# Designed miniproteins, single chains, continued (4), part 27

Each design is a single chain, and the fold is of that chain. pLDDT is the mean over its residues in the fold that is shown.

## One batch from the design tools (miniprotein)

Design m12959
Fold by ESMFold2-Fast:
Structure m12959 (fold): chain A 58 residues (1-58)
Amino acid sequence: MEEVKNEILEIQGKIAEEIKRQGVPETEEELKERAIKVVKEADVSEEAKELAIKMIEE
């Protein structure tokens, strides 16, 4: 759980960096899709990926 927290923070940082690079999407749906793509490509545990995707979709 502690390690998953750190991985989620890393994912959040990568999402923010990707948005900064490509610009803020015009729609909430596109923002969620881009965030999910970053999560899936991140070098983190499957548990952290699943939790992060849940947080984005909810």
Scores: mean pLDDT 75

Design m12960
Fold by ESMFold2-Fast:
Structure m12960 (fold): chain A 115 residues (1-115)
Amino acid sequence: MTLTESGGGTVKEGGSLTLSSKASEPLTTASVLGWFREKPGELLQFVASISGDGSKTRYAEEFKGRASISQDPANNTLYLNLNNLKVEDTATYYTFAVSGTQLVFGEGTKLTVVK
């Protein structure tokens, strides 16, 4: 599976945006899909996940109420809606997919939040 992210860019603090990721295969080929983010010099941080069938979602504590993960299975697309953005949300956001023992990441999309 290949994951290709889009929707990053520069947004103002307090704003919202939606990140998307196009999968090369049906989302159901993965047991779980989701989003991590990477800040320079920091550990990779979990943001949110959704089961491949869409039945179960999970959010990191710092993103509860600020993030919504969803999928469009007909278009093999995963979405992450982020709201109430802060300068600290500036990072590269990567999609991941887990199928069996394999973990794959997309190429990432960069989000810059300005004051």
Scores: mean pLDDT 86

Design m12961
Fold by ESMFold2-Fast:
Structure m12961 (fold): chain A 76 residues (1-76)
Amino acid sequence: DAAVREALAEALEAARELAELAEQGKEEEALAAAREAERLAEEAARLRAEGASDEEVAELLRRAAEVLRRAAEEAA
């Protein structure tokens, strides 16, 4: 589904934004969070390709976004 792919892209974009923010502030924790979120997004994309339900994929993407947002809040 295009909506799932869009959510995945949003999670990856958030990860990149967090990495940039980390360069100007808190680097180590933000980078770790970004990497974990990226892994979750990759796993979601892989499950989607294997035919997993949109619900399961969306849950992983939501977790990835949450990890990124928490780290961004702490870095700000």
Scores: mean pLDDT 72

Design m12962
Fold by ESMFold2-Fast:
Structure m12962 (fold): chain A 80 residues (1-80)
Amino acid sequence: KPLSAELQEIVEREKPALAALAAKAQTDKAAAKEVVDRMVELTRLLHPEFPEEELERLKEAAYKAIETGDEEAQEKALKE
């Protein structure tokens, strides 16, 4: 469908911005969570029939992985 081709063009245009965000995500947990949020949004647009429950599970698992890997930074922030 023409809409799918247009959506793919938008995704390709956003790839450089996503790459810049991914580079920031190496040093910033908030940026890493934003990358996850954007990927979830794109998945909803490209695959609207994807089960919402599974999307939420994947998002929560990704958030947990970011938080667990960031336990030291979290401890530093709470110490302040």
Scores: mean pLDDT 62

Design m12963
Fold by ESMFold2-Fast:
Structure m12963 (fold): chain A 70 residues (1-70)
Amino acid sequence: MREKIEDEILVAMMRIAAAVALLAHSRGVSAEEAIEFIEKMTKKLLEKAKSEETKKEIERIAKEAIEKLR
């Protein structure tokens, strides 16, 4: 069960990273910098993710956030 909790934390971290990037952009950070931050966090979290479902959810959260920044 430890692996499930770790993957759930990674998804939560991705959601927080996306929210932080969107908030930063609304406060004057460029869309390019916000997207770069999301891409960097996505890569790090995907390296840690163990289940395919978790990887897909991380990628989907990142994609939705990037689309909002465009």
Scores: mean pLDDT 82

Design m12964
Fold by ESMFold2-Fast:
Structure m12964 (fold): chain A 67 residues (1-67)
Amino acid sequence: SAEDYYNQGLEYFERGDLESAAEYFEKAIELDPNYAEAWRNLGIVYEAMGKTELAKEYFEKAKELEP
């Protein structure tokens, strides 16, 4: 499920595996494009990778999906 991929992404992020964290958050979004927490956490991952402009786009999408 999208939640299972999201939880796997969190596990990789906690271990500092940013590339795997991004992959699993992307899989969560592919299954549920309205999964605001997955968009937000993917933004956090990209920010940690130094991809600031990409991170901003994902944070904006997350904000659009939740008040």
Scores: mean pLDDT 86

Design m12965
Fold by ESMFold2-Fast:
Structure m12965 (fold): chain A 70 residues (1-70)
Amino acid sequence: SEELEKKLEELQKLGEEIVKNGTDEQIKRAIEIVNEALEKVQESKDEEEKLKILEEAIRKLKEILEEGKK
């Protein structure tokens, strides 16, 4: 799905931005969030559930970016 791919790209871009500009603590949290979301997506069969998993992970990464410098 195009929407699923778009959410995956957003998740990856947010994660990369945190890795580039974040503290060691923020980077560790971001890696954990991304890895857990990707594992849950792989195990899910329902596209709507996959989108919700990615949306929650994206929300958490955005919260980390709010703590850091853009």
Scores: mean pLDDT 81

Design m12966
Fold by ESMFold2-Fast:
Structure m12966 (fold): chain A 77 residues (1-77)
Amino acid sequence: TEFDIGVAEIMAAVGNLLAKKGEYEEAAELYEKAGKIYLEAGDYERAAEAYLNAAKAYEKAGNLEKAKEYREKAEEL
């Protein structure tokens, strides 16, 4: 579980770098994967943060459907 959290942290960090480059769809995919790993590990706070970052990245990418989906997932945690 600690190893899985470390993988999620790396994914979120790479997502942050991609978002800074304007690669919003790739950033959103990494935040989504990080959020899922945090959720499976029981880290609800980090899962919510990752899903919120995914929602913001999807919104900037123009994918409003996925942006709404990940905002709702974050609110449920």
Scores: mean pLDDT 87

Design m12967
Fold by ESMFold2-Fast:
Structure m12967 (fold): chain A 58 residues (1-58)
Amino acid sequence: SLAERLTEFGRELVARGITVLDEEEAKRLSELFPATPAEELVGRNITDAGVLAYLRES
């Protein structure tokens, strides 16, 4: 499900000590949730970026 993909993505980033999305991670999240362009995700924390991407795909 979308929620499961988002949960796993966020868990991976937190385990790696990443709390704010850079351009590379924003692009990865945008590829999983293509309704949200990477430019809208860069510089957001993981929770805000994930909520935005989830809402646009749901």
Scores: mean pLDDT 76

Design m12968
Fold by ESMFold2-Fast:
Structure m12968 (fold): chain A 80 residues (1-80)
Amino acid sequence: SDEERIARIRDFVDALLSLARHYGEEEAVRVMEQARAEIDKATSADEAFDILVRATEEVLKLMSPEARAIVEAALAVLQG
């Protein structure tokens, strides 16, 4: 269901946000906090996923190589 997909997307954003905070990636934290707020307003799972993808592309540009590798690995798990 869309509700279950949105919940999974929120959990994933929360995990990325925790990771960004752990590595002190302040700019990535801001991008992910904005994405989370937008996901909370999303009317469909597809809309929420599009927000996640755009935010992830932005944070990958801002993160250290160490944090980036972890985010890429986490995305691979979510995408299947």
Scores: mean pLDDT 78

Design m12969
Fold by ESMFold2-Fast:
Order: C-alpha cells, then structure tokens, then sequence
Structure m12969 (fold): chain A 72 residues (1-72)
C-alpha cells in the first residue's frame, strides 16, 4: 500500500506538467494512504488540500469531495 502510493507520486512527478495538479494528485495519494491506515482525520485533511489545488478541475474536485464525504 505504501509502495503503491510512492509509485503513484513518482509517476505524477514524471508525467504531470501542471504544478498545481501535480501537488493535488500527490496530496490525493497521501489522503488515500491515510484512509487505508485508518487515519480518517489526516485523510480528510489531505483530500481537502488536494481539492484546493485542483479547484480549476471540477471533475477531479468532485471526486475528492466525494471521497472526503465517505471518510467522515
């Protein structure tokens, strides 16, 4: 799980050109990792920050907000 999150962040670092979207995707990966570790508070915090970084992408923002709602 941790290895998968590291792989995702490394791939985002290589492939994503938009700095804001790059940070949003890395934060989303951290949020998902925190959720699977049982840290709901940290997962919500990461998803919230990720949504802020990708505010210009309404579909990705909606996805992150939906995940945050499920964690509650």
Amino acid sequence: LEEKAKEIKAEVEKTEKDPARKEGLKLAAEGELAYFKGDKKKAIEYYTKAAEKVAADPEFKAYLEANKAKIE
Scores: mean pLDDT 73

Design m12970
Fold by ESMFold2-Fast:
Structure m12970 (fold): chain A 89 residues (1-89)
Amino acid sequence: MEEELERLEKSLQTARDIGRVLAAVAYALDGKVDEARKLLDGQTWLSPEARKELEELIKRAEEIRKKYPGLSDDQRAGLFIRELLKEKE
């Protein structure tokens, strides 16, 4: 059915886009803010508003790195995502 094919294609595209955004956040949590920004700059599909939101997310990730330098990148990423989910409620 066309609807299921279209949904699958959109899901795959969304997964790739989310993966790139998560990679940018991971770079920022690792202290590689310039690399995170370069990854987002490669995403020409991002609106100026979405890009501004993602830049704020990168700033938040860097702040988590400063607060929790003893945590692993995965642990900091988990905390970051959890805080984002709370703020969007």
Scores: mean pLDDT 67

Design m12971
Fold by ESMFold2-Fast:
Structure m12971 (fold): chain A 50 residues (1-50)
Amino acid sequence: MLNERQQKLLEEAKKIIADGGDPMNPDVPDGGLLGMLNEIEVKTKERLTK
């Protein structure tokens, strides 16, 4: 289940990309933004397909 905080992480990644940065930086604690995006993608696909 995607909560508001997880959706904000996705939007933050889009802002980083727009600013020319790398949203996949693994140095962030808790698995980094890449880890959170992967979890969001999995849950989003599950919600869309079944």
Scores: mean pLDDT 61

Design m12972
Fold by ESMFold2-Fast:
Structure m12972 (fold): chain A 62 residues (1-62)
Amino acid sequence: GNAKIAEAKEDYVGKKPDELTLKKGEKVLVGEKLEDGKVKAISLETGDIGLVDPKVLELIEE
């Protein structure tokens, strides 16, 4: 699909205003991969939208 559900493998603190801050176990919808390798995601817990390093995410099935 165009978006997948993933779970944060560890706590992640966004370094820039456009990056997501995630807690371990937090679920996100993963969208488009950008030029720098970051992915656009939306937190299913908070509804916040931002960029995240895909290395901290583990894809899960719906």
Scores: mean pLDDT 77

Design m12973
Fold by ESMFold2-Fast:
Structure m12973 (fold): chain A 76 residues (1-76)
Amino acid sequence: MKKEAEEDLRAARENLEKAREALAEKTPEGLRKAASHLAAAGILIVAAEINGADEKEIEELRKELAELKAELDALS
C-alpha cells in the first residue's frame, strides 16, 4: 500500500469518528458538523481507493459511511 493510501484511510476513519460524535449531540449544529465530516470521509475513501488501499478496508469504511449517512438522514 502507498503511504498516501494509508494516510487517506486514517483521515477517513478520523472523519467517520467525528461524524459519530457530532450525530450523538442530537443538535442542529451537530447534524451540520456530521454532514461535513461524512462528506470529507467520502472524498478520502475515494482517494484511498485510487491510491491502492486494501479492498476490504475500503468496503468496511463505505459500509460505516452508509450507516452514518442513514442515521443523519433519519435525524434531519
Scores: mean pLDDT 85

Design m12974
Fold by ESMFold2-Fast:
Structure m12974 (fold): chain A 98 residues (1-98)
Amino acid sequence: QWTAKGEAKAEIREEDGVYHVDITVTATLPPQSAQTLNVMVEIKPPDGSRPRIAFATKTVAPSSQPTQLTFNARVAVRSREEAEALAKGEVTVSVAPI
């Protein structure tokens, strides 16, 4: 069993006074057979407030070479201030087979 770490880019979006943080995640997967992956994204705000965690599953094709995986996650927020705090937070990405 393997675990890959990824990187993430956070963007604040506003629509009609509603704020979202859109996260684009990229990870490099090792050579592998076809399988389903667990994807976990954790954001730790710098002020020590509650971490936000999002998870997803993704099925990938077999590859004899390292492959790049890209996907999107969204974090719901209640205010502009919360969105700005999360966008400055530490983002950790973990990808592992189920």
Scores: mean pLDDT 75

Design m12975
Fold by ESMFold2-Fast:
Structure m12975 (fold): chain A 75 residues (1-75)
Amino acid sequence: AGAARAGALGDEIVKRAKEILEQNLPLDELFARLRAEDPGVAATLEILRKEGWTDEQLRLAAAYALASLEVARER
């Protein structure tokens, strides 16, 4: 179902990312979880950190990445 299906998947990922952020986990804990699930994505976020991304931006990116992995696992 075209763009509508893609939108619904995106909404589910956003919902899961918000749930992860609501747990108020420290950035290092989010990175530890991400390394356990997908070391490649974790390495990408470490590069972004070196490029000057803020802790807030990194928290959002890590939560979104974890949410995407959770939704993919449920398929």
Scores: mean pLDDT 76

Design m12976
Fold by ESMFold2-Fast:
Structure m12976 (fold): chain A 98 residues (1-98)
Amino acid sequence: VSEEELDREVKAALGEIYFAVAKLTLERTGKVDQETVDLMVKGVQLYVEAGERDKAVELVREFGEIAGFSPETIEALVKAVEAGDVDKVREILEKAVS
């Protein structure tokens, strides 16, 4: 295993932790707040850097369903993750905080 492979595995593991904390925070508060957005964006970034975009797509879809996002908002998040556009993911999630 190369250092690059190990770095990707560590990033994927950290991404899973950030998503888990974001989901727990959402379930506890019942709302998407700035802390939850920051956790989700970090999780997506780590999975994208790990090359695991398909997993990131699954997790943002799950999060959006728990958060009660519209199918249109969930689809927009999925497309942003598939494109690796972490800034667009943040933009979409921050609109949900309002």
Scores: mean pLDDT 83

Design m12977
Fold by ESMFold2-Fast:
Structure m12977 (fold): chain A 55 residues (1-55)
Amino acid sequence: GLVEELLREAGLTSEEDRRAVRDEAEALARAFRVPISEGIIRLAVDIVVIDRKAK
């Protein structure tokens, strides 16, 4: 699906990375008061990638 493709393209292949993206997408959806959409998933992936690079 879209989520798995975005994770693969970003190099986020572990179960831990998948969980991090899901948690971030849920947090973003709550913060913006919107449903989990493709845009929210893309933003969550970008945030997790940036966070991993910073660590």
Scores: mean pLDDT 78

Design m12978
Fold by ESMFold2-Fast:
Structure m12978 (fold): chain A 88 residues (1-88)
Amino acid sequence: SEVDEYLRKAREALEKGNYEEMIKFAEKAIELDPDNVEAYLLLMIAYLKLGNYDKAIEYADRVLKIDPSNETAKALKEKAEKLRQEKE
């Protein structure tokens, strides 16, 4: 599917450390599938790597609205909150 193609491209961008490209493709995936948990998790990882902790937390909250038991989203949100406190 077109969603799967964008998710594949986002994962390839992650492997290359191209976090801006990762965001671009993950955002295209959510345009097609607004409830796609994997796309939001990829956005969280990209924003964490870029040091934008507020955006990482925002996307974690979106995942937790779709899947309240998502342990990856909980762990990444906790990490983003800790890193945000250290930056300030």
Scores: mean pLDDT 87

Design m12979
Fold by ESMFold2-Fast:
Structure m12979 (fold): chain A 64 residues (1-64)
Amino acid sequence: DQERIDLASEVGKLAYEYFKDLPEEERKKIAIKTANYALDQDVETLKKMIEALKEGKVDEALKL
């Protein structure tokens, strides 16, 4: 589903931006790992993850 892929990509992008103070290579690894995890989630879960990440609640986002 294209919507699910787009949402998972957004989760990865938000994770990359959240860890801006880390070295670029570490940020990329975290973003890729997070996006891969997100690809296993449904659309509703992904929307909740994106909301939590936008609020800076990374731990809460990754529990979903």
Scores: mean pLDDT 74

Design m12980
Fold by ESMFold2-Fast:
Structure m12980 (fold): chain A 78 residues (1-78)
Amino acid sequence: DPLAELQRRMNEEADRIAARVLAENPAVTDARVHVSIDPETGTVRVTVRVASDDPAVGARAEARLTREAREAAARLAA
C-alpha cells in the first residue's frame, strides 16, 4: 500500500522532529506530531500538540513543529 508506506515514513520523520524539539527545549514538556494522508484527495494533514511551562516557548515550538513536519512531508511526497 503506497499511501500507508508514505504515511509511515512521514510519521517516522515527524517523530524525529518532535524528539529533537523536546530535547532542545526544556520548557516543552510534551510534543506530538501526526501526519495523515486523506485517501480520497491525497491531501496531507499535520496535527501538532505541544505542552509547555512557557506559553511563548510552546507557541514557537508548535509553529516550528508544524513548519518542519509540513516541509518533511512535502519532501517525502516528491
Scores: mean pLDDT 85

Design m12981
Fold by ESMFold2-Fast:
Structure m12981 (fold): chain A 73 residues (1-73)
Amino acid sequence: SLSTSRKLIEATRILAEILKLYQEKRFDEMRKTLERELPPSAQALVIQALNSKDEEKRRRLLLQATEEYVKAG
């Protein structure tokens, strides 16, 4: 649906910002953005992804986080 597509775009944008802050080592800003923008289920998945050294596992966790954002409304 149009609503689902919009939320998927929003989730992708939010995750891109979180990853950018993480790469820039702006950890306090990253945490605040994560807590403000994502539901708790998606927050847990993103934290697990950032702590993973396995690129494939990281990708899967980030995709699951986008799905949780869409489900949350």
Scores: mean pLDDT 86

Design m12982
Fold by ESMFold2-Fast:
Structure m12982 (fold): chain A 56 residues (1-56)
Amino acid sequence: SAPSAAEIAVEEYVRSHTLAELLARSAEEIAREISARTGLPVSEILPLVRRFLESV
C-alpha cells in the first residue's frame, strides 16, 4: 500500500540526518521532533522510528 504521512515524515527525517546523529538520540526524542515539525501524533510516529532503528 502507499506510505502513510507518518512513514513519509520518518523517511524525510532520516534523509536529512546522518546515521550517527540518528543513533545518538533516543527513538522517543526523534519521534517528538518529527511530531513537532509535522503535527502528527507521537503515538503514530514512534513505532515507525523504533522499526527503523531496529533495522540498522
Scores: mean pLDDT 83

Design m12983
Fold by ESMFold2-Fast:
Structure m12983 (fold): chain A 65 residues (1-65)
Amino acid sequence: SAVLEKRNRMIKIAEEVERKYGVPLGTAMKALLYLEANPDASPEEIAKRFGISVEAARELIRKYA
């Protein structure tokens, strides 16, 4: 299903960002859900909102776009 495919994609991105940047899996998942609802969110906005680096936020945007 499209819902399961979306969830699996988010999990894979979150796991990669956890491995590369040390962002907790739950935090990365919340950031991805925020990005889905707010597709024009900047890396700086996401970094500030979720307490992660701007570099990690940029990676989340790039992978989810």
Scores: mean pLDDT 86

Design m12984
Fold by ESMFold2-Fast:
Structure m12984 (fold): chain A 63 residues (1-63)
Amino acid sequence: SAEGEKLAEEGIELAKKGEYEEAAKLLLRSQQISGGRLAGEAVRKLGDEKVEREAVRLAIELL
């Protein structure tokens, strides 16, 4: 959905700014709205920036 896609994009941008907990919240909401594919793809895009990807995954586990 358009809303889920926008949340995933905003989550990526927050992760690149170092706001990992807020990024995780947006990616979780994107996952709930769009059935998980968009949030998973967003985390995979952060795979090129491995520190950001791991920080977001840990923040998701803590939420």
Scores: mean pLDDT 75

Design m12985
Fold by ESMFold2-Fast:
Structure m12985 (fold): chain A 88 residues (1-88)
Amino acid sequence: MDKEIEELSKRIAELAQSNGFGDLFRKYLRGEISVKEFWEGVKSLLPKFVREDYREKLLEKFRKALEEVLKTVKDPELRKRVQELIDA
């Protein structure tokens, strides 16, 4: 499981073009943070004073990265955890 967590976290960082997103994803898959804490962390990666439309586009980019990673998950427990992030 740890090897797949690392591989998925590297892939999502590349897809999202965000090392911070990959770090949050790794912590979440390890059970270190909740779904709520993950999305609060993602919001903290966004620039503080951007217009709402730009914020929504960046959040959509992160959600699309999750959907792409979900297609490549082999472990059923990890797949469930990724699906829980998307459904939130």
Scores: mean pLDDT 82

Design m12986
Fold by ESMFold2-Fast:
Structure m12986 (fold): chain A 66 residues (1-66)
Amino acid sequence: MEEAKKDAEEFLAKLKEREASIPEIKKPLLELLKEAAERVLAGEFLSEEENQERLDALEPQMKAAA
């Protein structure tokens, strides 16, 4: 658990660093990833099924926005 939280902190730090260079079209995906990492840091985690549903919901929007 602690190791996963450390990984999530590092991941969030990298996302924030790259946020300035991420195009607008990728921002919904960025927010999804940040939310997932924040939940891990809070001691909560999304199931694989829930993570997949969130990705599936975002994918059509990303395709439409392209």
Scores: mean pLDDT 66

Design m12987
Fold by ESMFold2-Fast:
Structure m12987 (fold): chain A 74 residues (1-74)
Amino acid sequence: SEQDQLDALMEDSRVTYQQIVDLARQKGTPEDKKLEEEAAELMMKMHEKYQARDLTGVEKVKKELEKIKEKMEK
């Protein structure tokens, strides 16, 4: 169902956000802290899209979170 897809995307996004938080803490740079702050704003947007049951919006925000994580892993 769409609800199951939304729930899965939300769970994956929570995991990705926690990984971003952990990377920022581990690396300790101002640049990584800024990326953590951007990810926190994306998580607020994620919750809004999830509550609206906006599957396309949730998918878009998840991809933006993944891009932040990729930047931090390089």
Scores: mean pLDDT 88

Design m12988
Fold by ESMFold2-Fast:
Structure m12988 (fold): chain A 62 residues (1-62)
Amino acid sequence: LPSPLEMGEELEKLAEEAEKKGDYYLASQLYDHASFAYMSAGDYERARELSERARELLEKYK
């Protein structure tokens, strides 16, 4: 199984691709999942940044 850090990196890349395609809802969900993975890895600063990014993208969708 991939580590929480590896999962976070993969989810972040998928979120970036969704964001580039203009799918702000999907990108928001993927950044949120990446944030949880980084929290599990102990990278709280990265997790906070991605959670805030997810919130901003969700606002653009709504």
Scores: mean pLDDT 82

Design m12989
Fold by ESMFold2-Fast:
Structure m12989 (fold): chain A 57 residues (1-57)
Amino acid sequence: SVRDRVRALARALFEQDPELLGADLDRLVAMFSSLFPEASREEVREAVEEVRAEFLA
């Protein structure tokens, strides 16, 4: 699914650059939305928040 692809990219980016975990969520959502125009902003936000929460737990 599109959400699975967003999660996969978010995980790869957070692993490559952990400083992105401290970035503004709205900026991350905007960035991922530009990379996945087929996804709704809500789907992107949920996917990014799920992966971010995993890394910050």
Scores: mean pLDDT 81

Design m12990
Fold by ESMFold2-Fast:
Structure m12990 (fold): chain A 57 residues (1-57)
Amino acid sequence: MSPEVEAHVEEGNRAYEAGDYDAAIAHYQKALEIDPTYIPAALNLIGAELDKELAER
């Protein structure tokens, strides 16, 4: 796996843990632009989008 994919996933995870879902979504999208087959980034993106909607209700 590309180090760039890992870096974006790690930054996305940090943003997610901080409750910054917009930043998490952006980083997971960048990871998927580099490797669209990387399932963990796709699952994390879906989770961040759902949690953002829940938090903003």
Scores: mean pLDDT 81

Design m12991
Fold by ESMFold2-Fast:
Structure m12991 (fold): chain A 58 residues (1-58)
Amino acid sequence: SIYEDLLKKDTGLSDEQLKEIKELIKEGRYEEAIELLKKKGGLTDRQAKSALEALKKE
């Protein structure tokens, strides 16, 4: 999706890392998804929460 492509471009997340984050979201493991977005994507807490909400709507 366009949002996933933009997120990868902004964060440098690999396809593999994004797949792991999406699997955590599918499992309802939102705090772990936020932590990966922060640690691997270099996002702030606010940015990671925003990215989580966008990925949930896909």
Scores: mean pLDDT 82

Design m12992
Fold by ESMFold2-Fast:
Structure m12992 (fold): chain A 56 residues (1-56)
Amino acid sequence: ALSPEEAEKLAEEYDKVAIRAYLEGRDDEALAAAKKTGEISGNPRAAESMAAALGK
């Protein structure tokens, strides 16, 4: 189990991966990383926002 601080750091790393993949046009990787951010944070809005940005 992750501490709250470790979970926040891990979510931030996945969010950075999602943004980078989005800027590079790697839609599937961007969405997958956004979903991981949501799983760690418990907030599905990250994945929903990414899907909307990708037109999916």
Scores: mean pLDDT 77

Design m12993
Fold by ESMFold2-Fast:
Structure m12993 (fold): chain A 75 residues (1-75)
Amino acid sequence: DPELVAQVQQAHDALDQIDKLGEEARSKGLFDAAEEIEKLRSEGRAAFTRTGSAQPLVDALEKSKKIVEDALKKS
């Protein structure tokens, strides 16, 4: 099932990137940003589990990128 394989790969890649952003935020002392990223990760993973669509995790990744960008601009 190529559609299922594509969704699983996209979800996995998004989760890996979200985890990397969360670790970056924590390592830079951006703890509020790291907490928000973890919340988005959890919500996106739950949505992927319910729907089989990677889109919620892709959306969570884009929001996580913006959170780190905005937090860095404030510091």
Scores: mean pLDDT 86

Design m12994
Fold by ESMFold2-Fast:
Structure m12994 (fold): chain A 62 residues (1-62)
Amino acid sequence: STVGRVVRHDLRTLSGLSEEQIEEAERLAREGRLEEAAKFLVEKGGLSWETALSAARALHES
């Protein structure tokens, strides 16, 4: 989806996440493990918890 594509682009360009890290966050989100995906994004991308949880939800819905 367009939203998922934009979120993936922003995670790579603004948060410095690698393609492999984005794929891991997307995998966790698709498994319904949204809190774990958000924690991963906080620890690897330096996102705030609120932003990371929003991104995890967008990846799940993609």
Scores: mean pLDDT 81

Design m12995
Fold by ESMFold2-Fast:
Structure m12995 (fold): chain A 81 residues (1-81)
Amino acid sequence: SLDQLIDGMARAIARLAKERGPDAAVEAARNFGQSLRAMGISEEDFQKAADRISQAVAEAAGPETAERVRKAFLEGYKAPP
């Protein structure tokens, strides 16, 4: 399901931020945003995903990293195909 995919990716990106650093998490978030855009996910569902990912990253790696990850995720979604 979409919820399971989002929860899995939120945990994976949070773990990347903690274990490999913020740049790895930012890149993963950008790529995930692009993937959701390609899948045709609605903007509403995308915002819910952004909130879940941002919260997981904030808990694991802090608010500054969460902000960078959220921005990259949004940029990925807004990128032209």
Scores: mean pLDDT 85

Design m12996
Fold by ESMFold2-Fast:
Structure m12996 (fold): chain A 74 residues (1-74)
Amino acid sequence: SAREAAIVEELSQKVAEIYRASQTDAEKAEQLREELLAFARRAAEETGDERFVEVAERMLAVADRAPENRAAAA
């Protein structure tokens, strides 16, 4: 539980960093995306739980769709 909480906290922090960087520095945002996915894959290997990779990919996918979701507002 403590390890899972730590992994989720780290994923959340990395996603926030990607979002902030995406507003001002596209190259930095791209690098941070790679770091997030590498971290998630490492966490999955350590814990034997592929869910962490799925969560990271889902977080990135939601961020990528944000403009469309904002326009839809339904």
Scores: mean pLDDT 74

Design m12997
Fold by ESMFold2-Fast:
Structure m12997 (fold): chain A 61 residues (1-61)
Amino acid sequence: STVQSAVKTVESQAKEAAKKGDYKKAATLYQGAANYAKSQGDTSLADEMEKKAKEYEKKAS
């Protein structure tokens, strides 16, 4: 789906940010992907992205 493709693009950017040690940026990108997936009705994908956002928020603290 277009939603899944868009989320995968953002996830790739989040992984690159995390690889560079920018955990705050990674968390922000995953949160954006979660919000987008939820707005499109994909609650399962939104929950998965939200979980990753929270993991990186903890690493950024």
Scores: mean pLDDT 85

